# Ledger of designs, part 8: designed miniproteins, single chains

Each design is a single chain, and the fold is of that chain. pLDDT is the mean over its residues in the fold that is shown.

## One batch from the design tools (miniprotein)

Design m249
Fold by ESMFold2-Fast:
Order: structure tokens, then C-alpha cells, then sequence
Structure m249 (fold): chain A 87 residues (1-87)
């Protein structure tokens, strides 16, 4: 479901920021790759659904994280979306 995809993306973003704060570059790379796979999976199902997931995730990031962290994670998602659309 869309809500399950939103939760998976959000949990992956939490793991990315934890790895970044811990300077664990191996974990950071692993979770960025998982984010990339989730973005491609969402786009393969429907572009409209991928954008709905994106909007819900961004709203939750802005609510639950400080503005700097939320902005960083938003840029990561937007970068992966841009890359996936070009493939």
C-alpha cells in the first residue's frame, strides 16, 4: 500500500541520518542504496503514486526533524527521483 511505502521510505531516511551522525560511511552508503531501490520501486508501480509518497514523506520530515536535517533528506530524495526518471 502507499502507507507502507511511505513508512519504508521514512524508516530508511531515519537510518541514513543516524549513519551520517555516526560517521558510518558503509551504513550510509547501504541505506542510500536502499532509498534508491524504494524510489525505483515506487516509480515502477506508478509515477502518480511515487509523487504522493514523496509529498507524504516530505510533510513528515518537516514535522519530525529540524529544518536543516529535513532539507538534507529532501534533497537526497529529490536527487534519487531525478536520477530514476532519467533511467
Amino acid sequence: SLDELVEKVYETLKKIIEAYKNQDMEAFKKYVEELRKLVKEALDISRENAWKVYRKVIARLEEEFDPETARFLKLLIEYELGKAVKE
Scores: mean pLDDT 82

Design m250
Fold by ESMFold2-Fast:
Order: structure tokens, then sequence, then C-alpha cells
Structure m250 (fold): chain A 93 residues (1-93)
């Protein structure tokens, strides 16, 4: 079943969005519209990854479930922290 592969692809997308935010912020090129766009995209990808994680836990082997849960903790928790930082920055504008 393709759930674990799709989940890893979503984690990759989340990582790329977070990296883009940090690069743009460091370069001084980050606009309020960029923050708003990146926040919306990050929220959508986080929700999609969480849905895939739930689907995976129902149908995958115990080893695959442990791998997905570890990937969740490493990537999604960090992404949620970045999302909250983006929200705070946008509100301070």
Amino acid sequence: MEVSRRFLAELGAITMISMKYHIMKKSGELTPDDIKRLMKKLEEEIKRAEELLKQGKAVLTPEQKQRMEQDYKNTLEHAKIILEKMKKEYEEL
C-alpha cells in the first residue's frame, strides 16, 4: 500500500516549506504575503500528513507504523513550531 510513501512525500514537502521560510527570512526578502502563503501551505501539508499517518496505522505492519511515528515526531512537531512562529510574526506586522 502506498500510504507510507505518500506520507514521506508530505514530510518532504513540509521540510521544503520550512527551509524556504528560513532562507527567505535570513535573506531579508520575506514579505507579509509570503508569510501568509507559506503558513497556509504548511497548514494544508501538516493536515494531509496527519491524515496519512492515521490511515497508515490502520493498514501497515508494526515496523512500518513505528517508522511513520518516528518520522512524524521528527518532522511534524518541528513544522508545528515553525507554523506558530510564522503566525506570531504575521500578527506582529
Scores: mean pLDDT 77

Design m251
Fold by ESMFold2-Fast:
Formats: C-alpha cells, sequence, structure tokens
Structure m251 (fold): chain A 63 residues (1-63)
C-alpha cells in the first residue's frame, strides 16, 4: 500500500540521519491510512534499538 511505501521512505530517511524527513514520511503515512499507527509503534521500538531515542519518542507521539 502507499502508506507502507511512505513508512519505508521514513525508515530510509531515519537511517540517513534526516530526522525531519523521516517524521514527514511517517505523518504522511498516517494521513494516508490511520490504521498504520501500530506499525509506527514497531518503528519507534526499532529506532530506540538504533539509539535514536528522540526520534522514537516523536514517532510514538504521532501514533
Amino acid sequence: SRAFELLTQGVRAARAGDEEKALEYFRKALEEDPSVAPALVVIAQWLEDQGKDELAEKVRSLA
């Protein structure tokens, strides 16, 4: 789905260190399909595992 494509782009932006773009993609994914909120919780956990605690908190706040 387009929402999952946007989540994938958000993860790529996060890996590249572009936190602002990552958040934009995650917001767009929720706008496209609000039912992806549980996927954002999983992504936030992954971001914490990668040491990106601030970004993880911001992603959780979107869900």
Scores: mean pLDDT 84

Design m252
Fold by ESMFold2-Fast:
Structure m252 (fold): chain A 89 residues (1-89)
Amino acid sequence: SELSAAERERMLAEQREGLLLVAELVLEIARDDEELQALAEEIRAAVEADTPEAWERVGQLLREIGERLSEEQKKKLEEAVEKILEEKE
């Protein structure tokens, strides 16, 4: 069955919240890395713009963040996301 408009809107809202959360966590974890901070702020701006072009840019920004984060920073980000998701259940 096709998702209703309301169900689609809810899924998009959840994706937006998740991306904003990831951006905030990157800003906290990488506060001494100006380039990672700039990429995280670009994600926030793209999510706020909510255009097809902005959403394509989010994919590129996530890739660039993933390539720039150290293995330790990636682990900290994953642990922080899991903790927040566990608290919201």
Scores: mean pLDDT 77

Design m253
Fold by ESMFold2-Fast:
Structure m253 (fold): chain A 92 residues (1-92)
Amino acid sequence: SKADVLAQLDQLRAQLEKATTKEEAIAIAQQVYDLVVPVILTDESLSVEKKIGLILRLIGLLIDVERAKTVEEAKKKAQELIDEAIEIVESL
């Protein structure tokens, strides 16, 4: 359910706050992407064009996390990805 996805995103946010390595932040960002992309793809209210746009936005944020030079930057970018993912799921 939507509530279950939002609860999982909140858990990933809490894990991110405790992350001490760039690799941990990237792994959390990948989990957010893997959780939210199927929700977007299976939503019957969204057009194909809107689904593509939302997925490309999440991919861009995931790339930003992977390209981060410091743990602080990676965590900040991963936080932006989680915030965007929550907004997307809440809008469905």
Scores: mean pLDDT 90

Design m254
Fold by ESMFold2-Fast:
Structure m254 (fold): chain A 89 residues (1-89)
Amino acid sequence: VDPFTLFSESAIEALREYIAEKLGLDKDSEEVKERVAIFLEELQKNPVLSDKEAEELGKKLGLSAEEVKELQLLVTSEDAMERIKRAVS
């Protein structure tokens, strides 16, 4: 399954913006899109990342383990907010 179909559009957009800011790239660049896809694919395989898993994923993305954990929280919170919005709409 395409990792982009497993998360809300708002979560994916927030993830692109975060990675783009940290890497100093355009959020629509291929480099950012590839890193977003890698992150989402790993998060789908391992929804709860251990410190070691965050470090390994960070090495693939060019991010620290702390930044990877921040991204996990960002994606989770954005997805939760989208679900809440749908429930009250």
Scores: mean pLDDT 72

Design m255
Fold by ESMFold2-Fast:
Structure m255 (fold): chain A 96 residues (1-96)
Amino acid sequence: MLKKLAEELAKRMGVSDPELLLEKLEEIAEFLLEQAKQVVEANPEDELAKKLLELAEKAYKAVKEGPEEENRTKALEYIKEIFDLLEEARKKEEAE
């Protein structure tokens, strides 16, 4: 399960190495959290920005709870939800 989720996210990010994604999972979660905080600071009333921050905080917390497969899987699932939300927002903008 973890490997398939990492492969899906690596493909969505344009990266062919899911092993590198797993090795950099904490760094990726920290980066996404920092980006989400900046978006919320710029747009504090934006519901999408607040949801992205919530998901990024959950992903980062999951990674910090330990190197166990369950924690890594939860982190990847939250990261996937972040990308799904960003893709939906982009599609709405492109449709107009």
Scores: mean pLDDT 78

Design m256
Fold by ESMFold2-Fast:
Structure m256 (fold): chain A 60 residues (1-60)
Amino acid sequence: ETPSVKDLLGYLRTLPPAEASRYRSVFGLPPEAGHETLTFSEAERAALRAELVARVRAAK
């Protein structure tokens, strides 16, 4: 099962702002005001998406 946007956002709120911003960029979530969208390669994006999904699923 794919985590919902609420599950992802809830988990991101537990992370440091720098790490949360990294994952937000990868999941296509808007950056917070004053924060830039980070640029990643497609391979890095795929790895980070899989990593966050696995972390959210393990935390549930």
Scores: mean pLDDT 68

Design m257
Fold by ESMFold2-Fast:
Structure m257 (fold): chain A 103 residues (1-103)
Amino acid sequence: SLDELEAEARRAANRTIGLAYAASMVAEKIDPELAKKIREAAENLQKAVDAGDWETAARYAEELSRLLKEAAQKASPEDAVLFNEGLETAERTAELLRQVAAA
């Protein structure tokens, strides 16, 4: 159902936002400008989800996935694990948000 899909998208977005903030703290030591962009995209994702703007939320989840991919490429192998987990979560969140937006 749409209500169940929306609830799943909201849960996925909340996980992605929390992971993105954690990832931004690690990214600060690697690339402070990239860390700032990750935080801004996470904040914008939260605002879009809170507003029920599913199209905008999907776009910010997609931007988070791109930023986290860039962070993983710049990171040590140890730090890259967190960024790759964030990337996978953000990509899944974007897909769920796109499904809600299309409904």
Scores: mean pLDDT 90

Design m258
Fold by ESMFold2-Fast:
Structure m258 (fold): chain A 73 residues (1-73)
Amino acid sequence: MEYVAVSFMDGDGTERTVATDKADAEMVAAMEDLARRHGMKVEPASEEEYEEAKARLDAMVAAGRAAARELAA
């Protein structure tokens, strides 16, 4: 298992990370092929970056659920 980050180059020339994941070699190869086809790239990431990305995603999911509950009330 290794940690990888998926990023893209936006219109102002800035690289933006859209996902950070923990994957085995086969998954990394599949992610690299998919990213390459969509103008993205897969780069090595640290465990720290993965944990930060996971916490950020969890926060966004929680916020989305809160908004959905507000709409349902």
Scores: mean pLDDT 74

Design m259
Fold by ESMFold2-Fast:
Structure m259 (fold): chain A 90 residues (1-90)
Amino acid sequence: SEAEEALERLEELLKAAYVASLEGDVAAARRHLDEVVRLAEETAKLPGAAEVLRETARSLRNLRAVAHPAVQPAIDAAIARIEALIRELE
């Protein structure tokens, strides 16, 4: 489904953000997180979006625990936006 394809793309972007954070590339990590938010907003329009967005928020919370401190504010912003999208779907 389009929602399953969106989840795969979101997971790939989160992996890229994690790798960039580990390498200390704060700018690249922030760009990947901005893309996560953009794709999450597009995904919110799809059937089955709520579960994909909940999984993405869970992955972001896990990422926050191990992320570079300079990347954490961008992760917090992404979590807040995705949680707002989930509330709009309820």
Scores: mean pLDDT 89

Design m260
Fold by ESMFold2-Fast:
Structure m260 (fold): chain A 74 residues (1-74)
Amino acid sequence: MLQITERELVPSVPGEPRLILLRLTGPDGTQVLAEYDVEKRELDIALDGRVERVRGVESREQVVELGRARLAAH
């Protein structure tokens, strides 16, 4: 069963990014870590010590689906 832990970092100063941080844990215990910059629509997704950058990510729901796809392909 997929487990999701989420935290949002709200900007405290001008110019600081608004980030959504997600941890997705697959049924085998494999973890995907996702850092989503809401304004830039850019996602850094980390799996097994490798980081991928995805651009044009429009929503938090797309972040979850991208993380699920990486876990399924692992």
Scores: mean pLDDT 80

Design m261
Fold by ESMFold2-Fast:
Structure m261 (fold): chain A 93 residues (1-93)
Amino acid sequence: LKEEFERLKKLDEISAIIKLKTLANDPRAPLEVRLEAYTLLADYYEKQGNYVEAAKWYRKAAEIARQLGDEETAESYEKKANELYKKAGVEPP
């Protein structure tokens, strides 16, 4: 499953995003797989200039990182999300 994300990066952009959203929303997927899906979705939206959407996905990634016991990674994603909200001219929630 982890190697599946590397494969998805080589597909058509639309197909890759649909697959990533499916994995991100699949409660049967391992937490580590969903974390990778969230971070790839966040990166995609950031590259599009959609900073608010990117920030939301980084916040979801932070939640999963905490569930995995990785507080350092969770804090890193929360900081990234706050920076993206500021880039969008929006106050972080």
Scores: mean pLDDT 79

Design m262
Fold by ESMFold2-Fast:
Structure m262 (fold): chain A 86 residues (1-86)
Amino acid sequence: ELVLSEGVVKELKKGDTLTLTGQASRPVDLAILEMVDEKGKRTLVASASGAQTLTGQWTAEKSGKYASLYRAIEDGEVVAESEAKL
């Protein structure tokens, strides 16, 4: 079964830069790594096709709590998701 790395929750200040890494147990057709704010707004950090590992840098536009969301997509459908909860 496809397994994704666990998400992270971070409390950040405006202008803080975070390096996020997502890993899958196998390569996936499309992997998407996003940051989710307390209002549920998603910001894209990284995406890759055929990759098992994603890394991206993201800078907080506002102080607050953020959760990472890693999704694996195959045939246009989300087949696995790892979301840290706020």
Scores: mean pLDDT 82

Design m263
Fold by ESMFold2-Fast:
Structure m263 (fold): chain A 80 residues (1-80)
Amino acid sequence: EVQRLVEELLESFERAAKYWASTNSKNEADTGMEFMKSLLAQELGARLRSLGVSEEDVAAAVGEFEKRAEEIREKILAEK
């Protein structure tokens, strides 16, 4: 269901973000995280639409993902 997909993609983002932070400069990691956030947000929207989720609920889920992914990004970059 919707919430499970949001959580799954947030876990994927966090793993990717930690990898970017461990192997790149702060600026490169920031750019990589922004790219991954956009890519995963698009994947979330596409997967939800394929399941017949309404555009309103897709927008809400993508918005939640983007907000929480940004929080993860800020925390990881602050440690770098």
Scores: mean pLDDT 82

Design m264
Fold by ESMFold2-Fast:
Order: C-alpha cells, then structure tokens, then sequence
Structure m264 (fold): chain A 100 residues (1-100)
C-alpha cells in the first residue's frame, strides 16, 4: 500500500532526525542511541521488504511504536521527546491502516 509505505518513510525520516539530535546531545546515553538505531533498522527493513506478511508487519510496526513511546517517557530533552512521540503516532496510524 502506497499510503502505508509513505507513513513508514515519514516515520523513518523522523527517526533519522531524532538519531542526529540525540547524538548531538551529550546528556543522551549510548544505550539510548543504540535503541533508536535498532528502531531505524526495523523500519528500514519493513520498507525494503514490502512482501512481509501482514501480521508480522503489524507486530513489528506496533513494537517499534511502543519502543519509541518508551524512549520518549525516559527522554529529558523536550525536542527529542516530542519527535519520538510524533514518530510513534505515525507508526501506530500505519499499523491501524494495515488492520483494515
């Protein structure tokens, strides 16, 4: 689906921006950066594999959204927190579209 693919690409772009900002913030733990990079790789893999089974695609997309929400709750940087919440929302919307 073009619309789902566009949402995944939008989320990927936001996660890449978050990663750049997190690396520039000296208060950000290395483990936090690695968690964001893991989410980035998961989203990228979904975009590169459009034939991923629907149930697996939903599971990975929702799991990625949950991880970004968890990271947002732990973030002490308001800008990073807002972007993480935004990326999580976009991924949740993509998963809901997949369930239709």
Amino acid sequence: SNEILEKLKEALKLVEEILEKAKEDPSTPESYIEAIEKVKEMIKKLIENPNTPKEELISITLGSAAELQHLAKKSKNPEIKKLLEEAARILTEAALMLEK
Scores: mean pLDDT 86

Design m265
Fold by ESMFold2-Fast:
Structure m265 (fold): chain A 89 residues (1-89)
Amino acid sequence: MEELRKKYKEAQEELKKLVEEAKKKGGASKEELEKIKEKVREIGEVLKKYLELLAEKSSEEEKELLEKQIKELPKLTEEEIEALVKELS
């Protein structure tokens, strides 16, 4: 769990740096947008693994809520990508 938290923070910092560099240039290139999309998906995968580990240690009621969050993650990940592409294009 602590290793996944560290990986999540590191991926978030890398995404922040990519977005800041793109904004400094007045927009992202196609290559920079692809890297940003890739990083958002990486963050989503790390969060999914973290929630799956929490679910294994949770009560039946809490596990149901966590499983619902895990199922929603792909949609939320794609919505974040769409928002960033719109902002940086």
Scores: mean pLDDT 82

Design m266
Fold by ESMFold2-Fast:
Structure m266 (fold): chain A 74 residues (1-74)
Amino acid sequence: MISDKSLEAAVYLLAAAMYLNLAKQGKLTVEDIQKGIELARKALELARESGDTVMQRAAEDILKELEKILEEKK
């Protein structure tokens, strides 16, 4: 059974993953990367609430990579 929170987590996770892919290509501004980080944080929160450990790990990985790219641009 997919909870509403698990489905919402999947949507935010997909959006965050797209931002990460664009960030790795050097196509995003600092503001865009910060938006990607917020999407990843929301995905992680929702995944934790739904108990989806696979989605939690994916969101954590995306968040860590986006934060690293943001620091490299500062």
Scores: mean pLDDT 81

Design m267
Fold by ESMFold2-Fast:
Structure m267 (fold): chain A 72 residues (1-72)
Amino acid sequence: SAAEAARQEAALAELAERYREAAENWESLSEEERLELAIEAHSEALLIRGVLTEEEVKEKIEELKKKLEEAK
């Protein structure tokens, strides 16, 4: 629907803006901070696109952060 498309567009634009701000400071971030930010941005994009539910996004972020910790 048009309303759903408009909400997705607005949310993706906000996400892109937040990611752009983070990208400007990317070189100042630690490797761990960069990976956490990438995981969160990707998961939020999937939520906005309707690929994942809010619950699934939470679960996926937690799983990926756990894997990141285990990879140390």
Scores: mean pLDDT 69

Design m268
Fold by ESMFold2-Fast:
Structure m268 (fold): chain A 89 residues (1-89)
Amino acid sequence: SSSQQQQVQDQVSSAQGFSSYAIGSGNNSDGQSAADVGTQAGINSINVGDIDSAQQVQQSLQDIGNSIPGVQSTTDQAIQQINNAINQS
């Protein structure tokens, strides 16, 4: 529904905000929190058929991992989880 699509768009915007904050802070705990929020936003985007938003979230996760090496394993796993969900849709 349009309401579900709007809720997902709001979640993606929030995930991008968390990603920008985490990159700016360079802190592992902020990076982990941003990765968790991003993973959920990516999966929810796929569930409403918004693959473009899911791919934008994957890019944000990659940027977090590249900026905060301590969470790169977490962001790599999140990217793969989203990619697997895209391939199943």
Scores: mean pLDDT 86

Design m269
Fold by ESMFold2-Fast:
Structure m269 (fold): chain A 74 residues (1-74)
Amino acid sequence: FPKVGTLFTLYSEDGRIKVLVLALGEDITDGSNLAISAVDTVSKYSTLLPSDMENGKVVVTLPDGTKVTIEIKV
């Protein structure tokens, strides 16, 4: 896992849901040491995977087909 302050992407156990997280602590095996962005809250309920991060941008597709672009810097 990445160091504290690093943004990274996790996939659900079935590989269908993609979540963007920020590492808050060195032990990130406990979800309490992760901060989930607003975009991840939306993507948790989607069967569609969001686009990968490119140059600090993440595109997330909502269940209704709406796309949201988030610019992230760490």
Scores: mean pLDDT 45

Design m270
Fold by ESMFold2-Fast:
Structure m270 (fold): chain A 84 residues (1-84)
Amino acid sequence: SVEELEKKIAEYEEKLASAQSALEAAVVAKELGNAYFKLGKYNEALHWYLLALQAYEEYEGPVDEAILSKLRSDIEAVQRKIQE
């Protein structure tokens, strides 16, 4: 429901404020992007997905390629929605 997604967005914003690492911030930003995408707020979803991608790329440790591939796919999907 919209109400559940809005609650999740509030929870993720709190988690982002308390993030202890670039990796944690990247994960939370990705989840914010997912929640906004489900709400049909595609510009906000793109904003958070791009921040997540930047955070993953700035993280100096290993990141599962499946996570990065899925994130890039989600970015392409939201860009298609904006261009429709």
Scores: mean pLDDT 85

Design m271
Fold by ESMFold2-Fast:
Structure m271 (fold): chain A 81 residues (1-81)
Amino acid sequence: MSPLERALAELERMREELRALAEASTDPAVKAQLERAVAGLDALIAWLRANPDTPDSEIEALLRHVRREFEALRRELAARE
């Protein structure tokens, strides 16, 4: 798999997890935060698919940033629930 293909697969998995958490959440603020995160991942996935020539180094930096944000969100939600 190319770095782009691996990144897209990982982002799609993160999106599905956040979507499931949003569906399970009864807190309107948490649900809104998760829905915004899903929308952000949808936009990013669409952009990467439209820009397949994105350099591997840029994809790696972007994925590193998204992973940190995703893990921070998961930890915050675990602490609140």
Scores: mean pLDDT 82

Design m272
Fold by ESMFold2-Fast:
Structure m272 (fold): chain A 95 residues (1-95)
Amino acid sequence: SSFEELKRFYREVLPKDEAELVVTYLDNLERSVDYEVSNKNAGGLQQVIGLFKRFMDGVVEYLRSQGKDEEAERLRELSRKVIEEIEERLKKVLS
């Protein structure tokens, strides 16, 4: 899944302890997405998408500030896939 690809990216680019902290965040995010979808809560799901976008934009900017442009572009692409997956689930909630 898009979440698994993103978790793998963080395990490759961060020290183990920092990677596991971000992976825990992503596991909690995926759980929040599942919860909002199960409750047919479009507003809650939109809020989760917005928070995720802001977090990922911050990490992308951080990587660029460290001269890690290749990792920043890879993160942008992986984050786009995760957002697309969540937005597809949002469309099903709205229908």
Scores: mean pLDDT 85

Design m273
Fold by ESMFold2-Fast:
Structure m273 (fold): chain A 119 residues (1-119)
Amino acid sequence: MENAKRILEENRATLDRIRALYQQMLATDDPAARRALIEEIRRIASSSLGAGVPIAQIANLLLDILAAKGTPAEIAAIKDMIRRTLNPDQAAQVIALIDAGQFRAAADLIIQAEVDRLE
């Protein structure tokens, strides 16, 4: 019980860090700074506690969305990860945004859904 509570608290802290880095990436026009932020998000995701915690999957989805060129295979993989990570209503909304090419809005909903789940 205590370890599960600690994992949830660390998972929330990790999400807050990922959200802050993602917002910095949205505000940054420098490709080198953008790459550094992507690498930091990946490092944080790899350091997440608990094998069952979806935060690493959320971070990978964000990296895929931010780097996406919209190939059908990449979009299909992202949709599969969304369906496994989010509840059906949230997954449907995020997938609709991805289908509309609104990858940043989709990423924002993924972050918000995970924050709401960890409340």
Scores: mean pLDDT 63

Design m274
Fold by ESMFold2-Fast:
Parts: sequence; structure tokens; C-alpha cells
Structure m274 (fold): chain A 83 residues (1-83)
Amino acid sequence: SLDEKAKELAKELMKRLQSGKLSEEEKKALEEFQYVALNSKDLNSEELVEATKKLLEVALGKKVDDELAKKVGELIATGEVNE
């Protein structure tokens, strides 16, 4: 399901981000995501979706659609990567 795919990608992304071996491009994408997440009035904003897509592409080499990116971004921004 979409929710299962989003949760799996969020966990994989979090594992990568916590590895301590981020490239400069990955660090920049993460900083942009964090900025958007902290300053977004709505965690489902287009800005957060685009920042999530960029982070997934740079960190995991994965290109995802808007619906999947929206769910992944929400899970990462809220910390809800658990059950």
C-alpha cells in the first residue's frame, strides 16, 4: 500500500540521515527540508513535498510521485516513522 511504501522509505531515509556519512549535497537537501518543515504552516504544503522529493533523490536515489513524497515528508517532519 501507499502507507507501507511511505513508511519503508521514511525508515530508509532516516537510517541514511543518521549514518553520519552525508555528502555535502545530502546535507544541503536536509537543511532545506528542515527549514521548510519548521516554517511551513501546513506539513502537506507543495514546498514540503518538493523538499522531500529532493531529499529522497539525493539521499536514496529514489524518484517518487507527489502522494508518496507528501506522506514521507509528513512522517519525517512529525517523527512518526514508528507503527
Scores: mean pLDDT 78

Design m275
Fold by ESMFold2-Fast:
Structure m275 (fold): chain A 81 residues (1-81)
Amino acid sequence: SKELKELVLEAKKKEGRLEAAATAIMAFAKKGFVKDALEIAKELGLSPDEVAAYAAELYNEDPELAKKIEEEAEEAAKKIE
């Protein structure tokens, strides 16, 4: 979805790091948007393993930011359902 991709790109731009984008992608995958998550990851040059690793890294480094990104991604996914 264009909306999910825009949210991922905005998270990356706002935080200035791939870990933010990866966290949003993982949140979409967990909500059942696996195909969208894989397509967005591929466009960013990230493998599924890299997405999981970067998302885990952000959660370990800054759990409050990771939770905020996950919540924003979950709300965006809910609007598409």
Scores: mean pLDDT 81

Design m276
Fold by ESMFold2-Fast:
Structure m276 (fold): chain A 71 residues (1-71)
Amino acid sequence: MEAERRAYEAGRAIYQNSRETGTPVEDLIKTVESRLRSQGVSDEDLERLTEAIRRGVEEARRLAEAGIPLP
């Protein structure tokens, strides 16, 4: 689904932003969650999108640990 894919991509961007700014990943995720909630996203959809974001973060972390450049 497009929304979940976009959330996953956002997760990877969150990981890069965290590395660049020193802001904890969890704080960035909470900021995104708050924004989505304010935009009227349902609690069920928020849970699914947050899970997709966390998967994106985990993949970006694994790629960085393996020395693979993230464009």
Scores: mean pLDDT 78

Design m277
Fold by ESMFold2-Fast:
Structure m277 (fold): chain A 103 residues (1-103)
Amino acid sequence: IKDTIDVEETYRAALENVEKARKLGKKGSPHLSAAGIYAGLLRMAGRYEEAGEIYEKMGEVEKELGDNEGAAKWYKMSSEYYRKAGNEEKAKEAEEKSKEAEE
């Protein structure tokens, strides 16, 4: 529906919402959801590395909140998008974090 996406603004908004979610704990759920939407916009813009980074940070927040299932899901998405970006090192790292969270 949007003709163009301001990628830098979208990335900034995603990072800001992840940080707010981290600070608010369980009350930060709307901010974590917003970060996921912005990561989706980054994916639509072909900015797979930034999207992977946002999903990784979302996984860290869920892990801090004790939601290991949520953390595993976000780390798996992070790995997928880092791989699409050609960043195999970060993709492998995120995959390992996902497996650890499933245990």
Scores: mean pLDDT 82

Design m278
Fold by ESMFold2-Fast:
Structure m278 (fold): chain A 100 residues (1-100)
Amino acid sequence: SLIEEAEKLIEEAKELLKKVEDEEDREFIEKVIEKAEELLEKAKETGDELLAQKALVYAKAALEMAKLALEEEDRVKLVAKQIGIKLRAIGDILDLELAS
């Protein structure tokens, strides 16, 4: 289930986020997690598969961002890559909307 996959990835992202010491990185990733959770809640309420797919996109992005925050030691590279992941997620969401 897309809903179950998104839930698992959100929980993994939240667990990794507990290890992220930088407050600005945590806030940036938390906003992406919040987007995933909002879409997931709406998907559960409506049964809309498109909302579930969108939730999964943001959940995957949040997990990638959390992993990156723990692995990338260069602050400038980290911020640039985090922004890149978020922009890619937005692009993937737009592609889903256009295909649906």
Scores: mean pLDDT 87

Design m279
Fold by ESMFold2-Fast:
Structure m279 (fold): chain A 72 residues (1-72)
Amino acid sequence: LTEDQRVLQYKILQALYLKGELTQKELAELLKVSQSTVSRLLKILEKEGLVKHDKRTGRYSLTEKGKKLVEE
């Protein structure tokens, strides 16, 4: 990943930490990036075990591992 993509990944994790859960569209609007960019980054974060997807609501939230990375 590029430096800019790593920064965006961290911003996604921080947004989920602060807001609890967000959709792909809400993350794209909050971060001022395309939904396709957010979708690709979310897939990477899911594979890394840092975020999870709620199929009922379409919302993403942090896993235990993701929370630890954002906290201390």
Scores: mean pLDDT 83

Design m280
Fold by ESMFold2-Fast:
Structure m280 (fold): chain A 82 residues (1-82)
Amino acid sequence: MIEEEINKRIEELEKNKVTFSELGDTPIDAAIYTGWVLRIIGDLLEEGKEIEGSTIIDLAKSGLTYKKMKEEAKKKAKPVEW
């Protein structure tokens, strides 16, 4: 099933420390990385924080792994200004 293939690919990407620049060449990799970015943004919003779009794009271009990108995004995020 496609979901099983996606999950297996996610595990391989995490194990091999694949960066954003290495994703997006296939529909599966593009979907995975888009999902990772949205998950990071969603997690930050749940914590009452936001990140500027230019900052997340710069992090994505910095050759970071998912774990490193999530960590750096949390450091650069700011409290939501109401």
Scores: mean pLDDT 65

Design m281
Fold by ESMFold2-Fast:
Structure m281 (fold): chain A 119 residues (1-119)
Amino acid sequence: GEAGEEAARGAEEAARGAEWASKGGPGEKAAEGAREAARGAIRAGDVGGPKGASAASAAGSSAAGAYFASMSKKMGNKSAARSAAGAAGGAARAARAAGDEEAARRAEEYARRGIEAAK
């Protein structure tokens, strides 16, 4: 559904931000992507019951972490990248809880990319 699509799109933005921050870019793009993942997770979480709400809360916490890490203005911000990957993972779980299997699969792939970039 639309909420699952928002979660998947947010997870993609988080993965791209994590990749950029990990390659020497500023943490701000990781924080922006993490925020988009958290927003999508909240929309999917509203449909997904208690599991969706829990996943949305986790994505929100990860997005806050990415934001605070980005405040260092450090180039190559691995902490912001790790937090953005966490937000993408929360979005994937929220989409799954909402019953949107296709969106969850795409968001899980983006979460995996973010995790790899953050290493």
Scores: mean pLDDT 86

Design m282
Fold by ESMFold2-Fast:
Structure m282 (fold): chain A 74 residues (1-74)
Amino acid sequence: EEELDEKIRRARELAKKLEEMGLTDVANQVRKLIAEAIEAYRLKGDKERAEKLVNQAIDLAESAIKEYEEFLKK
């Protein structure tokens, strides 16, 4: 039920967190997905594709954070 603009904002926040954690490569991948989502949403009017791309960005970011936190426990 989260609006697309809220999801884009959240994905950007997660990308910033990844960068602050030193996971720069993953942060750049998340930002690329966000850019593709914005292009689909604003230039092509393809809300469905934009939502899929932003969800992929969020999932990628959350998975990377979880894996990093588990790695730190070792």
Scores: mean pLDDT 82

